# Designs tried in a protein design run: designed miniproteins, single chains, continued (2). Part 72

Each design is a single chain, and the fold is of that chain. pLDDT is the mean over its residues in the fold that is shown.

## One batch from the design tools (miniprotein)

Design m6382
Fold by ESMFold2-Fast:
Structure m6382 (fold): chain A 75 residues (1-75)
Amino acid sequence: MKEKLEKAKEHLKEAIKAYLEGDYEKALEHAEKAIEAAPDSPEARKALALMANVYYEQGDFEKARELMERLARLT
């Protein structure tokens, strides 16, 4: 778990950086990798929330809502 959690943290950090830079494609890529690395982690939960925000910013409200529903189930 330790190595997977560190990879999730690294990808989440890159996803947040990309999001702040307006690089939504890169933000989604790294957020997905964070979830893949440690699916049941706090980092995966944060990555899922970031993905929902990206889709909302892109106007894909349906996808954003779907991701927020998934996030609610991970509490």
Scores: mean pLDDT 82

Design m6383
Fold by ESMFold2-Fast:
Structure m6383 (fold): chain A 138 residues (1-138)
Amino acid sequence: SELDKRLLEAARQGNVEEVKKLIEQGADVNARDEDGLTPLHLAARNGHVEVAKLLIEKGADVNARDKRTGLTPLELAILNKHWEVVELLIKNGAATIFGGKNGNTLADIARLYGDFELAEKVEELIEKYKDKVTEDTS
């Protein structure tokens, strides 16, 4: 819908007040663009902490995967080194393991991009929030 398209753009831009207004008007917090990116993906990719927090509060799916690459908001935040968004997503139940057929972890993804310091930082965050990111607990 038009409201959903505006929400996606407001989230991409980090416009907290516009995001709030559009959600109040009935925009879908889990709307998807043509690539399957949600508002939370766009906020996470661009490091918009306040928008990400608002979207999560309003019921955004923290584990949504985009259609093109299968990346989650957490994985986009990590690849773009937006550490405040990374911690926010982990605290709110984002899956920290690529549970796919190949068993890739978020640290393995960082290493594939040649960033070993990033991989170590990801492993530190997972250890810090271990009780929050277990399969059976929030």
Scores: mean pLDDT 81

Design m6384
Fold by ESMFold2-Fast:
Structure m6384 (fold): chain A 119 residues (1-119)
Amino acid sequence: SLGDQLLAAARAGDVDRVRALLAELRARGLDVNPASTKPPYVGYTPLHLAAMRGHAEIVRLLLEAMRATGEDVNREVEGDVAPGLTPLLIAEFYGHEEVVELLLAAGADPNARLQAPAS
């Protein structure tokens, strides 16, 4: 599927392929941030994978497409493997400062950082 191709391109850092796939998905009214159904990244979206790998230019392209379609930048990883992981938390965990700044500028919830235990 186009979504599976986008997930693979986002993980690989293929900027030109991501750009082409996002244009096709938007032209067809399809999801620009689809969740993976394939191990080991079941429930991960292209934005989660790009954030994990620090692919800042791909993050920019995905955020632009998602903003145009009204997609949620705070979308958590689906399923039991990594519940509650947002793109922002993933970028912070892997130390990708440029990606963190891009996500915050795009409206990522900074309170997602605070899974503080109840006092």
Scores: mean pLDDT 78

Design m6385
Fold by ESMFold2-Fast:
Structure m6385 (fold): chain A 87 residues (1-87)
Amino acid sequence: KAEEAFKAGRYEEAIELYEKEIAEDPKNAKAYYLLGQAYLELGKYEKAIEYYEKAIELGYKEAYILLSEAYEKLGDEEKAKEYWEKY
């Protein structure tokens, strides 16, 4: 359901549904990654970074590429390059 909302561009709804997923399973690294991606799509780059870092902490290494993108959107080219190279 959360993924369906995300694909339809309903990012606020997707955020609410992903938050329910992490409440049920706080170690669901993919849910943190997708929550970060929904914040990225809404232009909330600092929130996206926060959730991508949590996803990486829990082992979801695919979050490195989007963490790089979020830093690029914030204008932090040094951080963007650092995380791009880690992926």
Scores: mean pLDDT 83

Design m6386
Fold by ESMFold2-Fast:
Structure m6386 (fold): chain A 152 residues (1-152)
Amino acid sequence: SEKSIEHFRELAERLLPEDADEAVEIYQKKSKLFADAYLEVKLAEKLSPEEKEEAKAKLLELLENPKLSYRVLQEADEGKASKPVYLAASVAKKVLILKEEVVPLSPEHKETLLKALATIAHLLGPDATEAVAQQLPPELKEQFQKLLEELE
């Protein structure tokens, strides 16, 4: 709906004002899943080294209880989460979705989520790539590891 796209635009403009228009266009042409993945990868690329360390630390914490990611993302919608914390919660939520299949995912959706996870974890460093891999089911873990090899 127009209201859902506008809400997404407000979040995107807070996180990455220079990339917000492209993210919104992806939402309009495809869906929120593709727009979220695009925005989160761009966010990970643009974080400072200090913000990447904060995101990594928060991700490791959230991967111990990934369901907490929903609360953190709700706080982000209220403007109460930093960019590193939002990124960490978004990654943890994607891990939970892939692990529990809470929503039926097409092969294209699974591939999009795994590619985004691999790219973000790679940018955050080896502790993040190992922690994400340990949370995934065996078949997705193998695919995730192959995607990481392609980024080197």
Scores: mean pLDDT 86

Design m6387
Fold by ESMFold2-Fast:
Structure m6387 (fold): chain A 63 residues (1-63)
Amino acid sequence: MFEVFSLIRALKDYTGTLPGELSFKQNDILRVTDVVDEKWIVAENLKTGAIGLVPKSYVEIIE
C-alpha cells in the first residue's frame, strides 16, 4: 500500500501533461511525499529532486 516515505520504482516512462505532474523514466526510484487519492500520489524523484503528481499505475512499491 502506498504511504508517505515509501520507496517506489517507475515501471515505465511518464511525461507529465498537466501542471504539477512529475515526469520520470522507467526504473527511476521515487519517494512518496503524499497520498492524494486512489489514482494519484505526490512523489520526489530521487535522481532529479523534482516533486509532483504521479499516477499509481505507473509505479510499484519496492519496500
Scores: mean pLDDT 83

Design m6388
Fold by ESMFold2-Fast:
Structure m6388 (fold): chain A 81 residues (1-81)
Amino acid sequence: MTFEEGLKAFENGDYEKAVEIFEKILKENPDDLTARYLLGLAYYKLGDYEKAIEVFEDFLKKYPNSEKAKQLLEEAREKLK
């Protein structure tokens, strides 16, 4: 599975397939921050806010100043209210 395949699945609204592909990419390359960001966003789109939170918290450990990731983390937390 390639990053391009994951991105195509995401763009086509197949968020379950996007999650599968980006998880496999991250098992091979755990420092792929773009794949990690898109994994979190795919979970958010699926309504799996708890997993989206976990992914974005992990992303922010490497890039604590990522405004977009902070915003998505806060939005996911609000969905669990």
Scores: mean pLDDT 84

Design m6389
Fold by ESMFold2-Fast:
Structure m6389 (fold): chain A 61 residues (1-61)
Amino acid sequence: DEYRKLFGKFDKDGDGVITYDELKEYLESQGKTPNPDAFKSMDKDGDGVIDFDEFVASLSL
């Protein structure tokens, strides 16, 4: 799925989760400002990382 490819762009070390630091580094490399509130809304279980299911859920609305 295209979502796995998109997830892999954020998951630079391939650990299967996106940390806020990884998201921040990616967005800053693209000249964008990271939004911690958006990250927290994607982090459904509050563990401080986004797994693939949480990521897809955030995109599915």
Scores: mean pLDDT 70

Design m6390
Fold by ESMFold2-Fast:
Structure m6390 (fold): chain A 62 residues (1-62)
Amino acid sequence: GEMIGTALEDYTAEFPNELSIKKGDKLIIKKEIDPGWWKAKNLKTGKEGLVPANLVKITEVK
């Protein structure tokens, strides 16, 4: 199933494949691509990309 995460702090994408997040944003976690990087969709912005896993807390598992 899909996991729902919450952003613990702000992150600004440094590359086109990365996802910008703001503290408190809800994310659908899709896959771990590399150790410490998750493919996620930001539910507030509708954008997808890679986020640092250490900046996201898993809050719900579907």
Scores: mean pLDDT 80

Design m6391
Fold by ESMFold2-Fast:
Structure m6391 (fold): chain A 57 residues (1-57)
Amino acid sequence: MLYRAVAPVPKTSEDELALRVGDLVEVLGELEGGWWLVRSLTTGEEGRVPKSALEPV
């Protein structure tokens, strides 16, 4: 399912994905601690982001 970033996400670790408000992502799976593995539709890059930064489209 497609999700949109509602908050900016900084990349503070190599396994994280930086997002800007309005970026569209595809959710690939759930991770520990409220993080999701996603793919950016803008860049095609994959990484983990906090699920609280995302909303369903």
Scores: mean pLDDT 82

Design m6392
Fold by ESMFold2-Fast:
Structure m6392 (fold): chain A 75 residues (1-75)
Amino acid sequence: SALLRRTSVREIGTRIRLARDARGLSQRELAEAAGLSVGYLSGLERGDPRVRRPSAATLRAIAAALGTSVAALLA
């Protein structure tokens, strides 16, 4: 989507980390709730350049687990 193309993977990772911290969730708790590996989530939050850009489905799962919207993670 156009939203995914405008936001860097590093920015997405930073916003996920901030939203997770604000909700008092561990990386393990968020990864389990979103159906992700802890390694993938950790890499994404660190801005690891080897980590693949999350799909729209992955972003929806993360947003749902955080009680937020995909738009908030991309803005």
Scores: mean pLDDT 80

Design m6393
Fold by ESMFold2-Fast:
Structure m6393 (fold): chain A 60 residues (1-60)
Amino acid sequence: GLKVAIALVDQPVDAPAVLSFKKGERVEILKEYPDGNAVARSLVTGRVGLVGLNQLEIVE
């Protein structure tokens, strides 16, 4: 199954490489890095970008 997380906070539109989302939106985690960052896809918008794992709660 997909590795899914729920956004704990809002992330407004910032740099082009950073994924924007609203609190409560679901994202698919595509790649995790040892520094606590990840590449994720928004399940709302379909966009891919960088996220901080501390902004997310993994549910799957």
Scores: mean pLDDT 81

Design m6394
Fold by ESMFold2-Fast:
Structure m6394 (fold): chain A 60 residues (1-60)
Amino acid sequence: MKGIYKALVDYEPLTEEDLAIEEGDLLEVLEEFEDGYILAKSLKTGKIGKVPKSFVEKVE
């Protein structure tokens, strides 16, 4: 899943490890975890955190 992804939904973090995202945000995917989460960097805020990989889609 390396590359630029787009957030499909708004998501507020439940823990400090989670990344806040808004629908349409662009994310750089850094790592994929076995439980369906990704480690991503928000291109908007520069913050890094975990999001469910089902909440994002790859853009070109």
Scores: mean pLDDT 78

Design m6395
Fold by ESMFold2-Fast:
Structure m6395 (fold): chain A 117 residues (1-117)
Amino acid sequence: MKEYSEELHELARRVMMRHAREKGLDPRKIKPDATLRDENGETALHLAAREGWVVAVEELLALGADVNAQDNNGRTPLHLAAEAGHTEVVALLRATPGVDLDAKDKNGLTAADLAAA
């Protein structure tokens, strides 16, 4: 069995709990899935990016997380990392193959527009 980081387990649990509430599923019977979305449309990758958990971001991308996943506000994980000022996560996501650097949220802002000066 592969062991995952403590951060990845906590994020997967949060996403699964919110997803289970929306879908009426028992969260204790659902395995962590990097593609699951919560009530805000956020994936585990969105939460890891917002918190600045570099190792969890790497593990989620290795599990097939969609680097370009958009939440209900059109925000990608890159938007959330940039807004939070998590420069290491921003660098990692920008280096990920297939990342859309020009993705716009509902306000027409890119991740670069949200980055702290």
Scores: mean pLDDT 71

Design m6396
Fold by ESMFold2-Fast:
Structure m6396 (fold): chain A 66 residues (1-66)
Amino acid sequence: SDEDLEAAFKKFDKDGDGTISKEELKEMLRSLGLNPSDEEIEELVKEVGKDTIDYEEFKKIMSKLF
């Protein structure tokens, strides 16, 4: 649910700057019951064109996984 996504994002957004790293994204996806490969994470991050992911980009990534 969106509430689970928001909670996971905030948990890994340690700086409170509204962004997470690709490593944090992988851990978050695992906490949600997904098991993406490092290659899959790299492709998702590459498609958004940034080294860090904000919450809006994170929601777009999640929509692509389902």
Scores: mean pLDDT 73

Design m6397
Fold by ESMFold2-Fast:
Structure m6397 (fold): chain A 62 residues (1-62)
Amino acid sequence: AVYLATASQDYVAETADELSFEKGEKLQVFPILDGNKVKAKSLKTGQEGLVPLSVLSNIQEV
């Protein structure tokens, strides 16, 4: 399954495995979990990385 989510806040990557994004950015979410983080792809930049689940809202399966 593939999901879409909206960033609830700005986020700056704290590690090389993480993704940076701005509030309101649309992200494609993959069902790949690493603790409380999920793999996502920015639809704005095309970059992929881990994002904290706590900064995602409106997660919807497509």
Scores: mean pLDDT 79

Design m6398
Fold by ESMFold2-Fast:
Parts: C-alpha cells; structure tokens; sequence
Structure m6398 (fold): chain A 89 residues (1-89)
C-alpha cells in the first residue's frame, strides 16, 4: 500500500533514530512537495523549513497530520509525515 511504502521511506529517513530525517529519500519528498506547490530547498534534510511545508500541505489537503515544527521528528511528527507522503505518492 502507499501507506506501507511511506512508512518504510520515513523509517529510512531516520535510520539512526535521532529524529533528524535526512538522505536521498528526503530529497524526493522535497521534490514532491515542490511539485505540489509547496517549494522547499532540495537539500536532503527535513528541518523546520521542510516540516513547515508538510504542515501547510496537510492543512490544504484536509489531512489529519499536524505537528509542532521544530526540525526534530518524534513519533507524532513521523506519523504525520507518513500520512502526507502517502498522499503525495
């Protein structure tokens, strides 16, 4: 499913468990957000700017995927990003 694919990708973004989502897969997420009308730097780091774009996308698409933007992804933030990424896939 798209949700299983999104979950696997988000787990890959935080392979070290630090809450700092990074890597080539994050660049793909940033490209998808930009293509959807939410431009972000394609730098491979899901910091506050990328997280802000995710929240705006979620609000615009009526997704139950809201979280505090602080650049660190705890379990709630990761769950929200999975929902947004599944919608973008």
Amino acid sequence: STQEQAQALVDEFDADGSGVLQGEGVKELQQKLTDAGYPVSIDGIAGSNTQGAIVLYAKANNLDALFAVDGIAGPETKDAIVKVLAHLL
Scores: mean pLDDT 78

Design m6399
Fold by ESMFold2-Fast:
Structure m6399 (fold): chain A 109 residues (1-109)
Amino acid sequence: GPDVNAALTSGPYLGDTPLHIAAREGDVERVRELLAQGADVNAQDLKFGSTPLHLAARAGHLEVVEVLLAAGADVNAKDVFGLTPLDLARIHGHDEVAKLLEEARKAQE
């Protein structure tokens, strides 16, 4: 099959893996499929060093955040601005996502 970790080489999502795109769009079933195929849950994009968890948290996709955390996503990962997924959820007003990430951070400490 196609390389599940292949980054895009053109367009507005340059450097994003399929998992980055699915996480940003809130496509929970596509996220599950890609993780089952061996997608790197902690891959960083070329724009901001964002992981799929950063993109899901920023967009407020609660179920995608749950799936990524269950797959071992690093809740403490920082983008190029030093922001964690929790910081992005808070900045964008996604209270339920922020609460879930606070609980996950305590479990990973």
Scores: mean pLDDT 84

Design m6400
Fold by ESMFold2-Fast:
Structure m6400 (fold): chain A 76 residues (1-76)
Amino acid sequence: SDLEKLIEAFKKYDLDGDGKIKRGNLREVLKDLGLEPSDEEILELIKKYDVDGDGEVDYIALISDMVGEDVSELIK
């Protein structure tokens, strides 16, 4: 499903298994999903989902918001 593709794409860059990816990897994840994000779109996603201000994006929250359901159980 598209949801599983989203989770696997982000999980590939989640080297620590903490449900977050580095800010610099967000563009590559979205490109792997066939998306062409602008610099402005990347910055808005970082602004919204970098909850701790540590330069890491909470992709569990991002994917859950995009699909309208909690996906935390699908990420180890």
Scores: mean pLDDT 73

Design m6401
Fold by ESMFold2-Fast:
Structure m6401 (fold): chain A 75 residues (1-75)
Amino acid sequence: RVDELIAALKSADEAVRLAAVEELGRLGAAAGPEGLRALVAALKDASPAVRAAALRALGGLSDEEKALVSELAAA
């Protein structure tokens, strides 16, 4: 569930956040606006591993999905 993955990104456990970022990345557009917003937030995570996973996930997006990410980052 996307809501469960978004909740997992707020976990104190780095491994839980890393797994959530990787799964949201697999979903791409299917994660919806909230999932993409959560991936953008993960770019500012304290963990370099979580930030790298978020970059990989966002780097795999289409031009349309990247436009959505830009809009969500501004909000």
Scores: mean pLDDT 74

Design m6403
Fold by ESMFold2-Fast:
Structure m6403 (fold): chain A 83 residues (1-83)
Amino acid sequence: SELEKRIKEAKELLENAQKLLDSARAVGAPDSTIASLEVSLEVARFLLENPDATEEEVRKRRNDLIDKRIAEMEKKAQESLQQ
């Protein structure tokens, strides 16, 4: 079924994203690369939990995750400057 195919693809995306993230961390990749891969991992997880999600919903989720990560990084940078 379409649903089973989407679940399989989401699992493969999750495994690939995790392997890429682990490899990036092992080689000391830039924080921006690590953050991008962490977003990809969370999007793959979202697809696994929501296999009926539309391309628009997936795009919105990715954008929301990116915006949240940027806000968290900006907050941490601001807090570091105040110490």
Scores: mean pLDDT 82

Design m6404
Fold by ESMFold2-Fast:
Structure m6404 (fold): chain A 80 residues (1-80)
Amino acid sequence: DKENRTDLHIAAELDDVEKIEELAKKLFEEGKSVLSVVNKEGWTPLELARFVGKEEAVKVLTKYENEGLRKGLEVAAPRR
């Protein structure tokens, strides 16, 4: 929380697949990808999940990352 972590980062650390899917879909509704969300250290939720070794979180975040890239969603703040 105080390290500029989003709810998506916290869900990734907890391996909470259902919450990751909910939050990733919310980002897509805002025209953002999971790549546009970084913590204080500049890590995406996927990078954090990989560092902590949360395999299920890595799997679901990778799915949404690839889907966002395929749809041409911005990896930075959108200009919509």
Scores: mean pLDDT 71

Design m6405
Fold by ESMFold2-Fast:
Structure m6405 (fold): chain A 65 residues (1-65)
Amino acid sequence: GGKKILESAFEVDKDGDGYVDADELKKVALEKGVSEGKINKIIKKVDKDGDGKINVKELRELLLS
């Protein structure tokens, strides 16, 4: 599980800085068929600062654990 979410994060990280906007990640993940409940739960766990920015490395580590 989580492969579509990781693929979405890589597509959203246009600047290659290793950070993605939570709203953009959610949009792309939903387009790939990820459920809204699943993506919201993952974003809530990764966005510890509540700033709407997701660290791609932390997202990958969460999804592979």
Scores: mean pLDDT 77

Design m6406
Fold by ESMFold2-Fast:
Structure m6406 (fold): chain A 81 residues (1-81)
Amino acid sequence: DDERIKAVFNKFDKDGDGVITGAELKEYLESQGAKPTDAQVQALIDAADKDGDGKIDYAEFKEAELSENSFGLRIVGIMIS
């Protein structure tokens, strides 16, 4: 399971720095044909970002995916809007 979650995390971690930034998340969503607002991107970061640093590390991403408000489902919601 960790391997699958890491594979998904790596799709968002464009720089390979081990964190997902709002800019990387916005770029990914735009590559999928979405037009996310800055507020939608910030809401996704805030939902997973426990430290308030504006970035999502792997541990935060894993916990967000395992929650009832899965990070991946929130992303899909924006992409299909």
Scores: mean pLDDT 71

Design m6407
Fold by ESMFold2-Fast:
Structure m6407 (fold): chain A 154 residues (1-154)
Amino acid sequence: MTPTEKFKAYLSGESTDTPEAKLLKKLGINVEKYIQETQQFAKLDNETLLKSIVTFSEMAKLALEEGDLNAAAVYINRALTSLGILLLKKVPEDTLLEPALQVASTAKEVIEALRKAGREDLAELLEESVNEVISIAKELGHEAVAEVLEKTLS
């Protein structure tokens, strides 16, 4: 399966063989319930999905400030999922640049915090989740979104 095919299978509940699902399993989160919630997000309009990226990125930052690294990882995972859904919906690339920058910047902070806490297992899965979104962006021709994500994480 390509990254795009794997992500579509995850959104439909057909597969849990994704970095996102593996991260949830390590945190003891019910993957089936999370997928059901993700399926509801996939049905939202583009403006609501864009707002969800901002909201989840802000919630991840608040969780980092409170020292709740598990919550921070879950929130940024939700922001990445919302971005992936918008990529699949072929939303204009210029609309996605600022949300992609916000998600990448927050993901970098969460990954660095997880590594400092000795949570390399979660840091690697979150990094793999970001790399999957980069691959989806490239496969779907969103080159500027992919570049924003790559440059922010370097």
Scores: mean pLDDT 85

Design m6408
Fold by ESMFold2-Fast:
Structure m6408 (fold): chain A 70 residues (1-70)
Amino acid sequence: SAEYEAEFKKFDKDGDGVISAAELRDYLVSRGMDPSDAEVEQLIKDVDKDGDGVIDFAEFERFLRVVRGE
């Protein structure tokens, strides 16, 4: 979806095609959430399928669907 691609590019500041855990946390805060470190860790574990500590576009799209309650 073009919407998810636009959102991903907002976080992918250096154009490397990945999003860090810190950027993920900042996104949740910007959406009015107050996630604990444990909640952020759980979301990363659900999203980060390759275990590299960063989130690619496919993982980010899945994450946004979870945050939207979809």
Scores: mean pLDDT 68

Design m6409
Fold by ESMFold2-Fast:
Structure m6409 (fold): chain A 79 residues (1-79)
Amino acid sequence: MELKVKILKLLAENPEGLSASEIAERLNVSQSTVSRHLKELEDAGLVEKKKDGRYVLTEKGKEALEYALKKLEEIKKSK
C-alpha cells in the first residue's frame, strides 16, 4: 500500500490530527519522508495543516481514501 494511503488512513482514525513526527513514529518511517508526503497531500487538498502544526484529513481526503479502499476491496471480493 502506498505511504500516502497509509497517512490518510491514520489521519481518518485520528480526527483530532497528528503531527508529522507522530505519523512517522506510527508508520516506522523517517519524519522527513512523512513531511514530504504530507506536503504533497496538502497541495492536493487531501489534508490540512492546523495552526498548531498537526495535520487533519479534509472531507476531500476522506472521500479519496474511501474510494481507493473500496476499489481495492471490489477487486478482491467481486471475483
Scores: mean pLDDT 78

Design m6410
Fold by ESMFold2-Fast:
Order: structure tokens, then C-alpha cells, then sequence
Structure m6410 (fold): chain A 88 residues (1-88)
């Protein structure tokens, strides 16, 4: 079911955010990638994936995924802030 996949993607996104807050960037990336596999239209998952990569110093990859988040949701604040931080 689409709703069940989206709910599971949200649960994985929340686990990734908690790992991110604990400084476990590689673990966070695994959760965000899993969330994207279940719901590739989840702009927040793409934005947080970019942010975790930025924290690891992978700026080019971070920019790529932040731009992907904005393609899905042009109002995604995290993606806008991340692009501004990397390009400015």
C-alpha cells in the first residue's frame, strides 16, 4: 500500500534524523537512502541526505541531493538553506 510505504519511509526518516543529531552521519545516510527507496518523492528525505553528506564534507553530493529535494518540493527550507550555504 502507498500509505504504508510512506509511513515506513517517515519512520526511517525520523531514525535518520536521530542518528544525525547524535553525529552518526554514516548511519543517518543509510536510513535516508532506505526512506528514499520506499518513497522517492519524499523531499525531506532527499534534503536530509544532502545535509548528512554536507556534514561529512561531501559538498558536491550534498548540493546534488538538495537540488533534487527542491525539484520535488520548491518550498523545502532545509534544501534552500543547504544550497545557499554550499554555493555562497
Amino acid sequence: MEEERKKKAEELLEKGIKALQEGKYEEAIKYFKKAIELDPENARAWAYLGYALYKLGKKEEALKYAKKALEIDPKNLLAKQLIAEIEE
Scores: mean pLDDT 87

Design m6411
Fold by ESMFold2-Fast:
Structure m6411 (fold): chain A 150 residues (1-150)
Amino acid sequence: DEAKKKEQIERLRELMRKLIEAIINNDSEKMLELSREALELLKELNADQSVIDHIERLLDLAENDPNKEEMAVLAATAALLGLLQQLLKMGERLSPEEQEELLRALEITIERARRLLERYLADPDTPRENIETVGEVLGMAEYLKSLLTS
């Protein structure tokens, strides 16, 4: 159904715009809410299981980690990247304006992820899994930024 595909594309674009806005505005509660909504949409669309698992891990960390605000940004970024991947698989592309807004969100994520990693590395009690999970999001965000600025 072409109408169903158009509705799915519109929903993906709407959630991406809202997640970008939440990241830029530093709205941690909205980032977590929208990340959960994105996770459900990605499950409905049969997204890559590794993407689903990654978002779920970040949401779990955001609930239990003392750096909840920073974890919310990382969860929102992973959700945003998952939505982007699905949009691209559907043959869609970002407008120049959408690309610029995405770049701003990625720059915020990169800076916050680096600061969180420095804090984690300074604390010997930080679980290795937390360090690895943050490092994965940082690497993905830096890679995507490189592609968008090429």
Scores: mean pLDDT 85

Design m6412
Fold by ESMFold2-Fast:
Structure m6412 (fold): chain A 78 residues (1-78)
Amino acid sequence: LAQDENGRTELHIAAEEGNLEKVRELLETASPEERKALINAQDKNGRTPLHLALEAEHKEIVELLLKHGADTSILPKD
């Protein structure tokens, strides 16, 4: 996975920005293994793309990530 200085992938950034088109592109072009890794990748603070989408209130992205099996048991506070 390509990650920035904060451990964020392109999926983290797209989820935080509300870029639904980019989220779909990243998930649809990835292999099943890459998709699982992207969805469950943690940044330097232990946040997944799902956490960033929830914090930014991007409902459509939250729904899309959950549909693709985002792991809701990964909690930053754990």
Scores: mean pLDDT 77

Design m6413
Fold by ESMFold2-Fast:
Structure m6413 (fold): chain A 65 residues (1-65)
Amino acid sequence: DALKGQIVYLLQVAEHEGRRVNSARIAKALGVSQATVSRHLRELEARGFIVSEKVGRTTVYRMRR
């Protein structure tokens, strides 16, 4: 799925730049709804490709090491 590939690429770039991103920032960057991004992020996390962590009042995502 092209959107999953775009999400993975964005997460890789953000990690390389030392940035943390949440579903809202990813949605804005890709021009899609936050609900759509959150669904794909949950699937990627369930498959072990990414990890989530809660930072304050938001959940951030990164590629698994």
Scores: mean pLDDT 81

Design m6414
Fold by ESMFold2-Fast:
Structure m6414 (fold): chain A 121 residues (1-121)
Amino acid sequence: GGEDVNAKDKWGTTPLHVAAREGDLERVRELLERGADVNAKDIFGFTPLHLAAQAGHLEIVRLLLEAGADVNAATAPSSNPYVSGQTPLHLAARAGHDEIVALLVEAGADLTAKNALGETP
């Protein structure tokens, strides 16, 4: 199709963010092959890796890391401390996705990173 793979909506959300959040592995692969920005940030600083890690999509997390996703990307400062300074590791750990936690650690995730609440992963 004539889709712009890097188009952002009013929230800074790209097609890759949506595919990663929804667990659409084939769509993630298609978007990356078409030149989607693996490190695109929405207005809150969430990357596709944050969304896949939070949602528990292990194979998408692996694919995004192989495509050069920043394992230590932190969400933007905000008035909501529960979403401020969050890394993919914080989100995976909070959600109880142990296999994704292990994969992120192997990929170089910072175990000492503190979110806006002063919490480590």
Scores: mean pLDDT 83

